# Designs tried in a protein design run: designed miniproteins, single chains, continued (4). Part 57

Each design is a single chain, and the fold is of that chain. pLDDT is the mean over its residues in the fold that is shown.

## One batch from the design tools (miniprotein)

Design m13947
Fold by ESMFold2-Fast:
Structure m13947 (fold): chain A 90 residues (1-90)
Amino acid sequence: SPLAEQALALVREAADTVIRTYKETKDPEELLRQVDGFETAVRAALLAGADPEELIRIVEETLNKLKQLGAPDEVIERVEATLEELRAAA
């Protein structure tokens, strides 16, 4: 579906934005705003009929990168919650 493919592209863009924001600013408030955008993009993609396994893969990769970069526990917890939400929907 073109809608699902576009929604997946937006999820990947949002994931990249979260990682870039943390690398460039290290501002926890801005980082949490970008995490909100990422969560919204993930939910929108799921509703658009995106493959839950592909979404799980993107969220897991994002989580692993954030952990490697030493992102705040609050950010890690929110991304982990999104991953668990996806696993429950798969």
Scores: mean pLDDT 86

Design m13948
Fold by ESMFold2-Fast:
Structure m13948 (fold): chain A 81 residues (1-81)
Amino acid sequence: SAAEEKKKQEQMYEGAKKTAKELSQKAKDTTSLEETAKVLDQMAKQAEDAAKQGMTELFGKLAKELKKEAEKAKKEAEEKK
């Protein structure tokens, strides 16, 4: 029911957050950091679209976290030149 749906969405939120951090940690050069930022931006877009279909609070939070990780990856890419 609604409680079970919330638990599943929380698991998806935590899984996506873990994936985003793993992508950022594995990206060690400028090219991989730029590609990681693109992937994270795409994931954030998907989370925003999902927020329109339900559980707006969790997916909205996910979109914000993914955008922050994408911004970090872009900054690291610029710092590495």
Scores: mean pLDDT 74

Design m13949
Fold by ESMFold2-Fast:
Structure m13949 (fold): chain A 70 residues (1-70)
Amino acid sequence: SPLEEELEKFKKELKETSKTKSVEEFLQRAGRMYGELYDKYKERGDYEGMAKFGREFGEIVGELLEELKK
């Protein structure tokens, strides 16, 4: 779906952002991207897509945060 393509794009942008930003800047951008995509899933009533998005986005953010702290 288009939302799954946007999620993959956001994962790529998060990985690139983590290389050039502070933890605070990374979290601010991650939160903004999360909110934008969350609203799109909510608007469509796609609860299965929302659950998948939350899971996958949370996993990648957690991984990148651990890398930023090292």
Scores: mean pLDDT 74

Design m13950
Fold by ESMFold2-Fast:
Parts: sequence; C-alpha cells; structure tokens
Structure m13950 (fold): chain A 90 residues (1-90)
Amino acid sequence: SVAEEAFKLVEKMKEAVKNEDFQSLIELAQKLKPLAVEVARENPEKGKEIYSELVEIQNKVLKSDSPLKQEAALAIDEVIGAIFRELSAA
C-alpha cells in the first residue's frame, strides 16, 4: 500500500539521520512528499503519525554539525507543510 511505502521511507530517513547521511535524507524526503500527501488524504491518523516522525527527525538534524543540516531540515519541512495542508483541507 501507499502507507506501507511511506512508512518504509520514514524508516530509511531515520537510518540516514543515524548515519549523518543528509544527502540521502534530502532525496528520501523528496520521494516521501507525494506519498505522505496521499496517506494524509486517505488516512488522516497515519498522516499525523508521519508528521510526528518527521518533526522528530528534523529536530535531530538541526542539532547536528553537518554543513547540509539547513538543506535537509528544509526538505523535511516541505513534507511536513504538505501533510499539514492536506490535513487542514479535510
């Protein structure tokens, strides 16, 4: 399902943060965005779960010393904003 694929991407994003692989994190966030919007539209509770996971991931990124931390945080913020917009439209 779209939800299963979205949650798999979130788990890969958590691993990318753990490994400080922020280039992969940016790419995963971009891939997640359209799937997360669809999940939020079809199942708002699962959309809220993805939102919460992304906020936690973003907080960890912003505490890092990586030169890519701002770009990674912004990529995640785009997904968070897209989920929020979809949930607000319901």
Scores: mean pLDDT 88

Design m13951
Fold by ESMFold2-Fast:
Structure m13951 (fold): chain A 81 residues (1-81)
Amino acid sequence: MEELLEKLRRLVARLREEAEEALAAGDEERLAEVVERMRALHALGARLQGFSQREIAEKLGISVPTVSRYIREGERLVREA
């Protein structure tokens, strides 16, 4: 579990660098993609802390199906890292 959280932290740091690069380049499409990936990792992080999909939805202000999608995407990003 701790190794997974460290991987998650490194991925978030890398995505922040990509967001800064996209912002500097004026690449709004790439910035939007990076923001969506960061949201997916935040949803996964909350799930790993023991929050239910409903609690995460309330915390992030999104729907439960969106949380489910974000958790799956976050898991994919961590596996590919």
Scores: mean pLDDT 81

Design m13952
Fold by ESMFold2-Fast:
Structure m13952 (fold): chain A 78 residues (1-78)
Amino acid sequence: SKLFEEKVEKAVELSKLSVEETVEAVKKELESQFDLSGLTEEEIRLHIQAVLYQLSRLAEQAGHEEAAEKLRKYAEEI
């Protein structure tokens, strides 16, 4: 599906960035879709972590094993 392909492309792109750049990119995407103003920094971090694990899984399913591993490591580091 288009959504699957778009998420996989995003996962591969993010895997080429530093952990700090990836976290900031995911945070900005979440802010564009949801009002985060009522959340604590820890709650925002947990949401970013969940997105990174999801993108890692989708990248793995698409055969992008290196991208999947890197995003999983980023999720574990934050």
Scores: mean pLDDT 87

Design m13953
Fold by ESMFold2-Fast:
Structure m13953 (fold): chain A 69 residues (1-69)
Amino acid sequence: LEDKIKMLERILDGVESFISDTESLLADAKAAGDTASAASYQRLLDLLRSIEASLREELARLKAELAAA
């Protein structure tokens, strides 16, 4: 259980880093008036945020199980 929690925390850190990078790319695309790239990065951000939310819920569930054991 602890190993799974650590693995998910590492994945979550990676996803959060990727979100930050994608937010920067989106801001740059918007500043440049590149609407096509901006739309692509927005779709990627929406997907990554959905993944982040799912990972956070699973991690919270596993931590609660570990604390209850």
Scores: mean pLDDT 85

Design m13954
Fold by ESMFold2-Fast:
Structure m13954 (fold): chain A 89 residues (1-89)
Amino acid sequence: MKKEKLKELIEKGKKKAEEALAKETDSVNKALLLQALSSLDSAEEFLEKGDIESAIRSLLVATTSLLELKDEEVRKLAKEIEKEVDKIK
């Protein structure tokens, strides 16, 4: 995978999760968003270190948390990220 594409997916995930967290009032959804953000931060750190496999793994962990949310926009982005990662070998 090109680092540029992975970085783009991480940044999109972080931005959407941060926007959702700012508007969220449900404690379970807040916990899921915080877990997703933590995993996205880990993905970014691994990417900066050149560990592409760990970056992908952390990104996929983040999508798992995002897919549990009731927010359809966040869920749609998580599905997009999974699709883009699946194209990478």
Scores: mean pLDDT 82

Design m13955
Fold by ESMFold2-Fast:
Structure m13955 (fold): chain A 55 residues (1-55)
Amino acid sequence: MFSEEERARRLANLEAALRSLTTPEEKEVVLRVGVHDNADEPELVAGAEEIVART
């Protein structure tokens, strides 16, 4: 259960990591790690999926 600030920070870090990668496979690995780390936070998972969709 993260605060709004912590959630925003984690999503920003994920977006930065995804932008540093060029191949779809590398981006998928980063997303999977982020999802597994945040499986107990469905809002973070949804936010991560949205970032991937708009990246």
Scores: mean pLDDT 65

Design m13956
Fold by ESMFold2-Fast:
Structure m13956 (fold): chain A 67 residues (1-67)
Amino acid sequence: SAAERAAEAARRAALAAGNPRGAASAHGMKTYDSGGSREAAVRAQEAALAGANAEEAAKLMRDGAYS
């Protein structure tokens, strides 16, 4: 389900915060798995964005703009 994939994406985002290598490994695995199907790639990306959206927004504010 989308909720399950969003939870997985959130877990990978947490790894990125403490372990960038772990996050890169998870991303590479998803890229490999989605290589044969555009539909699978789109769903994986949507789930990842949904799960990591809040953390990414906070990071962009810290790294890119004073707010």
Scores: mean pLDDT 50

Design m13957
Fold by ESMFold2-Fast:
Structure m13957 (fold): chain A 71 residues (1-71)
Amino acid sequence: SMEDIARGAAVLSEKSGLAIGARSATELGAAVHILLSEGRLSAEQAREVLAAVRDPEARAAVENALKAAGV
């Protein structure tokens, strides 16, 4: 849901210290992947983003981002 994606983006913003928005599961996953790849987000913080989202598409996007970043 949009609320679930917004919750994921809010957790991502809190953990990274950046103002991150996402309007889709794809955008949320892309943001997590970029921040992990740039070293601006730890693997543990990314797992907290995963824990904050409940929808299967949003969870899959964050899981794929973790795998793509090698964590």
Scores: mean pLDDT 84

Design m13958
Fold by ESMFold2-Fast:
Structure m13958 (fold): chain A 89 residues (1-89)
Amino acid sequence: SMMAKLQQQIDEYDAEFQARYDELLAAIKAALGDAQQIADLDAIDANVQAGVAALRQQTLADPSAFDQYKQALDNLVASYEKLKAHLES
């Protein structure tokens, strides 16, 4: 029961993170307007997605790491929000 609830919380947080991340990535690409910079960002995104998937697998194996997982994802979103704000100013 407790493990099932924690798994649900991880899945819900993953969905929230992906929605926020995808929105930020699209906005950053729109603000860049440069094909080479967009291509470079796509390469970075591929590495970020691989890293997030690895952290998710680790958290599923050790749910006590969930708070650290949330913090890592929140820090990633905050970094992209700062980049978006810089490009839109």
Scores: mean pLDDT 84

Design m13959
Fold by ESMFold2-Fast:
Structure m13959 (fold): chain A 96 residues (1-96)
Amino acid sequence: SSNQEKLLKQAEELLEKLKTGEATLKDALELQVLIGVLKIYEAVNKTKPSLKLVETLIESLKLILEQLKDKLSPSVLQALENDLKELEKLKEELEK
């Protein structure tokens, strides 16, 4: 719970920065770390992620893909697109 609250705060702070339109490669790396931490929590089967955290990460992924599409390698773009699809599926499961 407290670890998820910290993760949500970090995700919300990143999203606010991304809304300015000034996304950097460091922001893309931070997003990848946050998604990795969420996947670890899900894999342990002890903690269900909050809907708000998943929605925040989805919005951040969409902004990174929009703002950095011409700066990211094809393999990184594909990884982010795959993460987006996985998070959108997780959101649907959380809304049931």
Scores: mean pLDDT 82

Design m13960
Fold by ESMFold2-Fast:
Structure m13960 (fold): chain A 100 residues (1-100)
Amino acid sequence: SKEIEELIDEVIGIIYSVAEYLKEKDPETAKKLEKILEELEEARKNKDLKKFIELVEEVIELLKEIAEKFKVSDPVGAEALEDAREELEKLKKELEELLK
């Protein structure tokens, strides 16, 4: 489905942007996100949308943890990470709805 492919592209784009942002601030979390991006691309290639959604859930939880970690030292960065998390939650729900 073109609609599913567009949602997948948006999810991958957000996670890629977050990983790039974190390269200097939290290189270990950036590396974790890069590994998840590789797994997301594999799930996409295998048309395993259930696995794709599970991986998006892992990113959402990771972003929540990192936003809390940065909340005092970098409140603007923490807000940007929360905004990315909220957009990923929205896209995940749209993907889940299309799979019903």
Scores: mean pLDDT 87

Design m13961
Fold by ESMFold2-Fast:
Structure m13961 (fold): chain A 84 residues (1-84)
Amino acid sequence: ALSAAEVQALEDALAQLEKDIEELKKKVETEELSEQEIEDYIKGLERALEELRKLLPQAPAELQPRIERLIEKLKELIEKLKSL
């Protein structure tokens, strides 16, 4: 089980990732991205996706639905970037 400090750090990390995903979505919709920028974003998002998948079975039950939603958002954003 995670300590209270580890749970708080996880909640803070999830909140930051949620913000980063929404900011990147807006950037994809409002800016023309270079091929290199697209590749770099995909690599970063795929890494985040793998880390969340590893974390999910170890996370507190109350955070699992939030992590599952983030996994789906990351998958959707990766697919959108790959289609550009």
Scores: mean pLDDT 83

Design m13962
Fold by ESMFold2-Fast:
Structure m13962 (fold): chain A 86 residues (1-86)
Amino acid sequence: SLNEEYKKILEFMEKNKRTPEEIEEADRLYQEKIESTKNPAIKKRIEAFYKHYKEKLTVEQFKKLIDLIIEGKNLREALKEIYKEK
């Protein structure tokens, strides 16, 4: 089950669904980041969020989310940062 904080973030992301072209660009960025990431724990976190959120975020939000995860933030912290940017 998702907590109330995650529900609000998901509702925000629903407003910012990507076009098919943006999804394709995000797929390329995902492959680039996963291949360049050396930390296995970070790779697992990127993969886990990508499957659930890839169609719910803009390309800019997706880039930021990946970068925040690489920087060591967990998914919850990374989603909060994106949610703060309006």
Scores: mean pLDDT 65

Design m13963
Fold by ESMFold2-Fast:
Parts: sequence; C-alpha cells; structure tokens
Structure m13963 (fold): chain A 71 residues (1-71)
Amino acid sequence: SNAEAIAHLQEAIEALKAGDYETAQRHLVRAYLATTDPEALAHIAEAGRALGRGDVETAIAHLQEAIEALK
C-alpha cells in the first residue's frame, strides 16, 4: 500500500541521516515492493543511483519526492 511505502521511505531517510546504510537499503526494498506508483518508483530508483555514487543528500531529496508522490 502507499501508506506502507511512505512509512518505509521515512525509515530509510532516517537511517541514511544516521549513516546506517544497511537499514536504509532494507527499507528501500520494502518501499519499492509496497507501491506500484510510477512517479514514486522513479524517485526510489534515482535515490538508489545517487547512493551508488555516494551522494546521500541527493538520495534523501529523491526519497522525499517519492513520499510526496504517494500522498
């Protein structure tokens, strides 16, 4: 559900802010599986790409946009 995806995205953002990338990755996978919204999924994918290049700030910004798409 979108509400479940939002909850996991919020937990992923908090984990990223804490430097806990393992916990963030688990929540991102759960968020991805909890929604079918194409805009939210695109932002989650962009956040994953940003994390792949070490850009945590850009990753968090995309996860915030994913949350807004699911409201």
Scores: mean pLDDT 88

Design m13964
Fold by ESMFold2-Fast:
Parts: sequence; structure tokens; C-alpha cells
Structure m13964 (fold): chain A 95 residues (1-95)
Amino acid sequence: DRSRAVARAVGATIRLIGMILDGASPKELYEEVKREAERFIAEGHREEAYFLLKMSAILAKQQGLDDLVAEIIKYTERLFGKEVAAEVQAYLDKL
């Protein structure tokens, strides 16, 4: 059961990599992340939404997309609270 939601979150992450390779803007990347995260939330898959946001933030940081990282962290705070957003930021600061 959970394997299907996890596979979909991984698939969304792979799609984001494809968008980066295709030259998508940080705004377009953020809109895709937001769309997929909102879909997971609407379906009751909060953990998968969190996984997608965290993986997207890691990917954005690795690509030097600092503005996108900031927007993903703000969105994470809005959905999951300040403490969760701070945990993601602390993780990124170690990379």
C-alpha cells in the first residue's frame, strides 16, 4: 500500500530532475513541487508530501537554486510548521 505512494513521490522527484535538465525556471520548478505536494495532501499522504518537499529542497540546493530552496522551506513551514521547516533547513546546511 505505502509502496505505491512512495513510488509516486520518487517519480515526482525524477520529473523535477527532468525539468531542471530541460531548463525550467525556479518558478516553474516551485509550481510543480507545490502542485505535487498539494495533491499528496489532498489524498491524505502527508508523509509522502513531506518526503517530496525534502527531496526537492535537497535537489534545489545541489543545483545552486537558493531562491527555490527558500520558497520550498517557506511552503514546508506553511504545511508542517516552523519546527519541521527548521529541521529541513538544518539538514540542508550540512550538505
Scores: mean pLDDT 84

Design m13965
Fold by ESMFold2-Fast:
Structure m13965 (fold): chain A 70 residues (1-70)
Amino acid sequence: MIKEAAEKAANAKTFVETLRAVGELLDAHPDDPQGAADAFVKEVEKLNPEKAPQVRAVADFMVWVRTLKL
């Protein structure tokens, strides 16, 4: 799962494809979204280091939204 999501994000042609990959990853790991996001970003960094900062920002934001108590 994490490796597949990372490959999708690293090869994403649009920002929407990156959002979808991150969303699918977090939906698959509801018990540890932060750990899943960290592992995912490390895999993206190996595959496409130029995209890693954008993917990191998206993943961290989506984790915060899911764990934030309003």
Scores: mean pLDDT 78

Design m13966
Fold by ESMFold2-Fast:
Structure m13966 (fold): chain A 64 residues (1-64)
Amino acid sequence: PEELAKAAREAVEAAGGRGTPDQVSKAAIDLGKPEGIGAGAVGANLFGKDYVTPEEAERAARLA
């Protein structure tokens, strides 16, 4: 969970800190960290918005 949370956070940060699910997934793939791919979609759905922050992605990954 901690490694997944770190990968998710780094993917959102690489996407500019306010990534849509598509941007987070692309950033995770580009970084070679596929563990982060689902975090943007889960975070956006869980928090009811079309983007996620690094903290929200990290939190969502830890709840998975």
Scores: mean pLDDT 65

Design m13967
Fold by ESMFold2-Fast:
Structure m13967 (fold): chain A 72 residues (1-72)
Amino acid sequence: MSAVVGQRRVDTLEEALATVRELEAAGAEYVALSNPAGGSRVLRLPVSREELAAAIAALGGFPVLVTGARAV
């Protein structure tokens, strides 16, 4: 099963990167990115700034909900 480690809405790449690093430090193994248009992407941690930026662009940009999770 997957356990949610945390969630945060972000409006900038800098906020998204800081949130991903915080979730990783809290034990997240991956992050799910979603936007109000219904698009979603999952990234395995760790991720680079460029990988995160590309994933957000593919979702249509900000705002993005960042959800950190791990297997339990």
Scores: mean pLDDT 82

Design m13968
Fold by ESMFold2-Fast:
Formats: structure tokens, C-alpha cells, sequence
Structure m13968 (fold): chain A 100 residues (1-100)
């Protein structure tokens, strides 16, 4: 199984259920994947967002991490667009939670 296919499914579930604990869990797994890929600077930025406990920051950083990992794995433009769409929805959920 491709790890990015799992991240897409996890992201879709988070969007569907609006599960903020799922966003944090996904962010932690993406951080670990980025470190395995040698993307230490990006992993550090994601880690800082997780430590902030700010849902909007975590959602935004998670979206960015998914896009960057997909790019490093040479995923297709259509695949990157799918990740970007999921990321935008996660950011919207985080923003709406902050305003509620």
C-alpha cells in the first residue's frame, strides 16, 4: 500500500467527520514521514504547529506537508490537486472551529 494513499484516506475521513484529533494524528504521522525522507526543516515546522495546539495552524501545516511529500514522491498533478483540495477543506474546518 502506498503511504500517500493512506494519508489521502485519513485526510478525507477527517474532513467528513470534522475530527480535530484526527488532524493532529495525521500531522504527527506526516512529520514522521518527512523526517524519514530527510525533510527535517519542514518536519520541524510541522512539529512547532503541533506543539502550538492551534487547530488552524495544525490544519494549514498538515495541508502543506501532504503537498510537499507528494511532490517529493513525484506524484501526478491530479494527485497533488486532490491533496490540495483535502488540505483546503481541513484549513476551513480549523478556521470555522476558531470562530465558533
Amino acid sequence: MNIMDQFIRDGQQVVQTQDFDGVVSLAQRLRDQMRRMGMDDMASRLDSSIDSQDITSISSSTSTAMIRIGGRMNMSVDYINQISNIGQQMVTIGRDQQQS
Scores: mean pLDDT 75

Design m13969
Fold by ESMFold2-Fast:
Structure m13969 (fold): chain A 71 residues (1-71)
Amino acid sequence: SMKEKLEEIVEEELEKRKDEFPEDTNWEELKERVIEIAEALMKAFRLPETEESIKKAVRLALDIEKIDLQG
């Protein structure tokens, strides 16, 4: 399912980018937020449910969350 692929890709991309977030970050909460934003982006832009599209949405979601934490 898209949710299972999203969860897997979010975990992989978040692990690669952990150093960009504070050590006291609530990782579970951040993961949930990133999944929500990535899913919303996929729906808004009508992106196909491919691994490449999901990765792009997840990377953008992480960029958004990073900006939100700085604002």
Scores: mean pLDDT 81

Design m13970
Fold by ESMFold2-Fast:
Structure m13970 (fold): chain A 57 residues (1-57)
Amino acid sequence: SLEQQRQQSQQQLAQASKQGGEGVELSKKDPEKGQQLIDQAVQQFQQTRQQLQQALS
């Protein structure tokens, strides 16, 4: 259902936000690993946004 797809997208966005925050914190001590985590979070954000747009259209 559309409701389930929206809930999944919201959880994915929340997880991506968490990973991005952790990446920023990690980048202060380990810039390479922190940047990888940030890049992954950005990609997850973009994918989730695209899925959400398709579910709402």
Scores: mean pLDDT 80

Design m13971
Fold by ESMFold2-Fast:
Parts: C-alpha cells; structure tokens; sequence
Structure m13971 (fold): chain A 56 residues (1-56)
C-alpha cells in the first residue's frame, strides 16, 4: 500500500521534501534511510527505482 502511494507521489511531480515527509510519517522507513535515498538519487528515475527496492 505505501509503495503505491509513494510511486503515485512521484508520478504527480511531488517535491523531494513531500516524498521525504511521506516516507518518514506514513511508512516504516527510518528517517536516515529516507534522507539518504533522496540525497543519493540523481534524478526521478533513480529515486523511483530506489523506492521500489525499499518496498521489495
């Protein structure tokens, strides 16, 4: 459920801050891990891939 919501935020052109807020407050992802995923993702395609792996 959380994976689909995160992916829909990405498709809606949500900001990195909105995605980070969602991961920290709506999912079980640790804040530090969520911050690193956003920081290390060079573009939205990479961010989407990392989020999919996170919920695998």
Amino acid sequence: MEKQRALELLESDASNEEILHFLVNETTVPEGLAERIIEYSKDRTELKRRIELLFS
Scores: mean pLDDT 77

Design m13972
Fold by ESMFold2-Fast:
Structure m13972 (fold): chain A 64 residues (1-64)
Amino acid sequence: SREELEAAGREFEAAVIAKADADPSLTPEQKEELRQHARRAAEAIRDGNADEVAKHGLRIQELL
């Protein structure tokens, strides 16, 4: 359902932010970039947009 996708998106965003905040090797700029990509990935998950999920997910993986 849309509610399940929205919840999944929020959970994903929270998990990425938690990992970024726990990583002492990341700069504040990299942490902000991760927050922005996590938010956009969460929106894409909610909307069922697989291409946008993949795009932002790849960038998150590159930064972590």
Scores: mean pLDDT 86

Design m13973
Fold by ESMFold2-Fast:
Structure m13973 (fold): chain A 82 residues (1-82)
Amino acid sequence: SLEEIHKKLKELIEEYLKEKPKMPAEEAIEEIAEKLSKELPVNAESLKEGLKDVLEENGIDIKGPAKPGLEVLLKRLKELLE
């Protein structure tokens, strides 16, 4: 379900924030999308594009460190799950 996708995405984002905050944002979202697609019936490419769009919409430098972008994504997911 969409709720399961959002919950798992939130868990992966929290993991990357804790373990890999300095990884390039583009690389972090690629890895997150790929990991999620292995566990849930989601298209990795579509998810990656959606995550990219959210980062760009919020003025995040996708070539910069992951932390600012992942914090934006986490905030949006919390709003969707509550």
Scores: mean pLDDT 83

Design m13974
Fold by ESMFold2-Fast:
Structure m13974 (fold): chain A 85 residues (1-85)
Amino acid sequence: SAELERMIEELEELLEELKTNKPTIAQAIGAALRAIGEIFHAGVLSGKDLLGDPEAGDEQGRRIAELGEEVVRLALEHLKALSAE
């Protein structure tokens, strides 16, 4: 669907930003929360629990879960580095 395609594009852009730039604490938290929200929203649209079972989605749903998980992982890695100072 066009809405799922938009979510994939938004998550890809967010992931690229996190890979290219060092986020602030607020930016890292915001990115993680946005990614979780997009996975949940995609799950609602597809009728699947993508937060609990990413593999349950169709191709677009699985891609959103995959990208969202990568965003959360990278945001948490940045938060760990920031909290060590």
Scores: mean pLDDT 78

Design m13975
Fold by ESMFold2-Fast:
Structure m13975 (fold): chain A 69 residues (1-69)
Amino acid sequence: DGVLAAARRALASLVAKGLISEAQAREALDAVEGETDPERAARAGAEVLRKAGVPESIALAFERELLEA
């Protein structure tokens, strides 16, 4: 729950800033939802963002935000 809530907030912020599309945010959120372990969930979401072509700094910030949740 905490990780998913953090992912939703972080992805919404990235979309609002124009850094990712809503489709990319949905793919990242689905990857987070697909993992039961919080660390794997954070890594899976970040990997979707990397494959979508977002900068590594943004992918790492997303991963850290979820791990701190």
Scores: mean pLDDT 81

Design m13976
Fold by ESMFold2-Fast:
Structure m13976 (fold): chain A 69 residues (1-69)
Amino acid sequence: DERERLIEEAREGAREMREALERTKRGELPVEVGVGRALRGLGDAIDAALTGVRQGLISREEADELIKS
């Protein structure tokens, strides 16, 4: 199911972003590395969510929730 795949990709990207930022905040990652990982995760989440919206598989409200998480 393409919808499920896109939702999982968006959630994984958002998770990666959150974890990278939290680890950076705790001093577990250098700022440059943590920010880089967070931006990649955010980009992945946005790409998956927007693809789902464009294909009519995900609502804009669902996409917003996935990115915020």
Scores: mean pLDDT 82

Design m13977
Fold by ESMFold2-Fast:
Structure m13977 (fold): chain A 115 residues (1-115)
Amino acid sequence: SLGERLREIGERFFEVLRELFADDPELQAVVDSLRETLLTALATLDVGTAARVLAHLGAAAMSMAAAAGLIEEDRAREIIRLMLAATEADVETAVELLERALEKLEEAARARRAA
């Protein structure tokens, strides 16, 4: 279902961010709080609204990662643009855009580990 797919995307997105913030316990705590907010939204709201919540929370988390120098600014900007586009899309398109944002975040995290 779209709800299950959205949950998997959100959990993986915040897992990757938590790993990216491995050396910053305060930023890890923020990521844990954002993940809990998403899980509450998925349990209490419709899938479309939950997708918008993930998009806004994810964009905020990406802005924090860029500000901390943990990902290159251009990569963070691309991911943020996909997430913000998801807030204006229908639910199916929003889930696809969020999945693409996750793919780009995973690529950025792998590039950082290889460096």
Scores: mean pLDDT 86

Design m13978
Fold by ESMFold2-Fast:
Structure m13978 (fold): chain A 110 residues (1-110)
Amino acid sequence: ADAEWTEKLRAAGARLQEELAGVPEDAEGERAALLARALAEITGDEALVAEAEAARADLEAALRLLARAVGRLAAAFNNPDVLAALEEIIAASPAPLAEAMRAGYAEALA
C-alpha cells in the first residue's frame, strides 16, 4: 500500500469540499466534473482530466466520467486505505455524485 496516495486522496477531498462550497447545490454537473477531475489528477490521467473539464455543463457526461475516475482509482490500487479514503469522499458527496462513485467502485471490484 502507498500511504502517499491515501494522503493525496484526503487532501483532494478536503480541497474539493472547499471548492464545492462555492458551487450551487443545483449545479450537479459542475460538482461531478470537479470531483472527476480531482480523482483523475491523483492517478495522473491527463485525458480524463481534459474530459472532466469539457463535461462541466453536462450532468450525464460528468457523472459517467466520475464513475470511470473512481473505478480506475480503485482498480489501480485495490488497497483498503485508498478505498477507505474514497468512501469518505463518497459519504461527503451529494446523492447523485455518491451513487455514480459507488457504481464505479463496485464495478471495478467485481
Scores: mean pLDDT 75

Design m13979
Fold by ESMFold2-Fast:
Structure m13979 (fold): chain A 79 residues (1-79)
Amino acid sequence: SSTEAFSKVKTVEELREFLEKLRSGELEIDEALRERIRAFQRFAGLEDDGVPDEATIEAMLAAAENGGVESVKTLLGLR
């Protein structure tokens, strides 16, 4: 699942690659991950459509660069 794949992301570079795969459709977004993306979008002040658009990806990467990938996982409710 895409939620399980996200749990394995450890670096900002891996996070970028993962998010690009979601955006391209190479990796299907499961309902659990889509709801977590909506939660992050609400936290970041973005539209909570659950779509990993450019604004959502840049906000997640900025959060990971500032607080680490584990901080993004926490904001998404994964840990």
Scores: mean pLDDT 80

Design m13980
Fold by ESMFold2-Fast:
Structure m13980 (fold): chain A 71 residues (1-71)
Amino acid sequence: SSLEEAEAAVAANPDSPLTWYGLGLTYYAQGQYQKAIEAFQKALDLLPPDHPLVPQAQQGLQQAQQKLQQQ
């Protein structure tokens, strides 16, 4: 499954912000918003503040937070 693939990618490359970002997107698509928030936060922690992925990871985080609040 896409979730198993994303989890395996993080396990293989735990210091890669891209693998954590991918895991966040996968959790979001599966409706697992709290886990998506955690994965996006981890991606942001690994990124320098000027990196092009920062706004994408921030958007993912905000969207996951919005979904969690709509429940």
Scores: mean pLDDT 88

Design m13981
Fold by ESMFold2-Fast:
Formats: structure tokens, C-alpha cells, sequence
Structure m13981 (fold): chain A 74 residues (1-74)
């Protein structure tokens, strides 16, 4: 890996924060979050390092919370 898993996690969280602050419709935001969730689930399944797996799972939980907050506002 050229980029550390910690840097990747920070970039993902920053992208999500920007997405949540954007003027995009809730349905578009939810779809993008779902795409990121699927990507993270695949990375977690492929990851053999316990520390990297834990970090990715923490990021996944934050994305799931963001999705729930958007859905709750409907």
C-alpha cells in the first residue's frame, strides 16, 4: 500500500463530511454512502491485519450512523 490505512480512513471520513454538507438530495447522499459501505465491507473481508480491520470497522460504523441520520430526517 502506498497510502497508510489511517490516511485512507481520514480521507473517507473527510469525503463523507463534505457529502453531508453538500446540497445534494438525501437519496443521492444515501446511495453514495451505500457504495462506500459496500467498498469498506469488501476491504474488511480482504484485510488480515487486526488493527487495520478494527479501524475500517470504526469507519464503517460512522458511515452507517451518517446514513441513519439522513434517513431519520425524512
Amino acid sequence: MVVSIEEFAKEVLEAIEKLLKSDEPPEVKIKRLDDIIEMLRQLIAATTDPEHRKLLEEVLKEIEKAKEEIEAKK
Scores: mean pLDDT 78

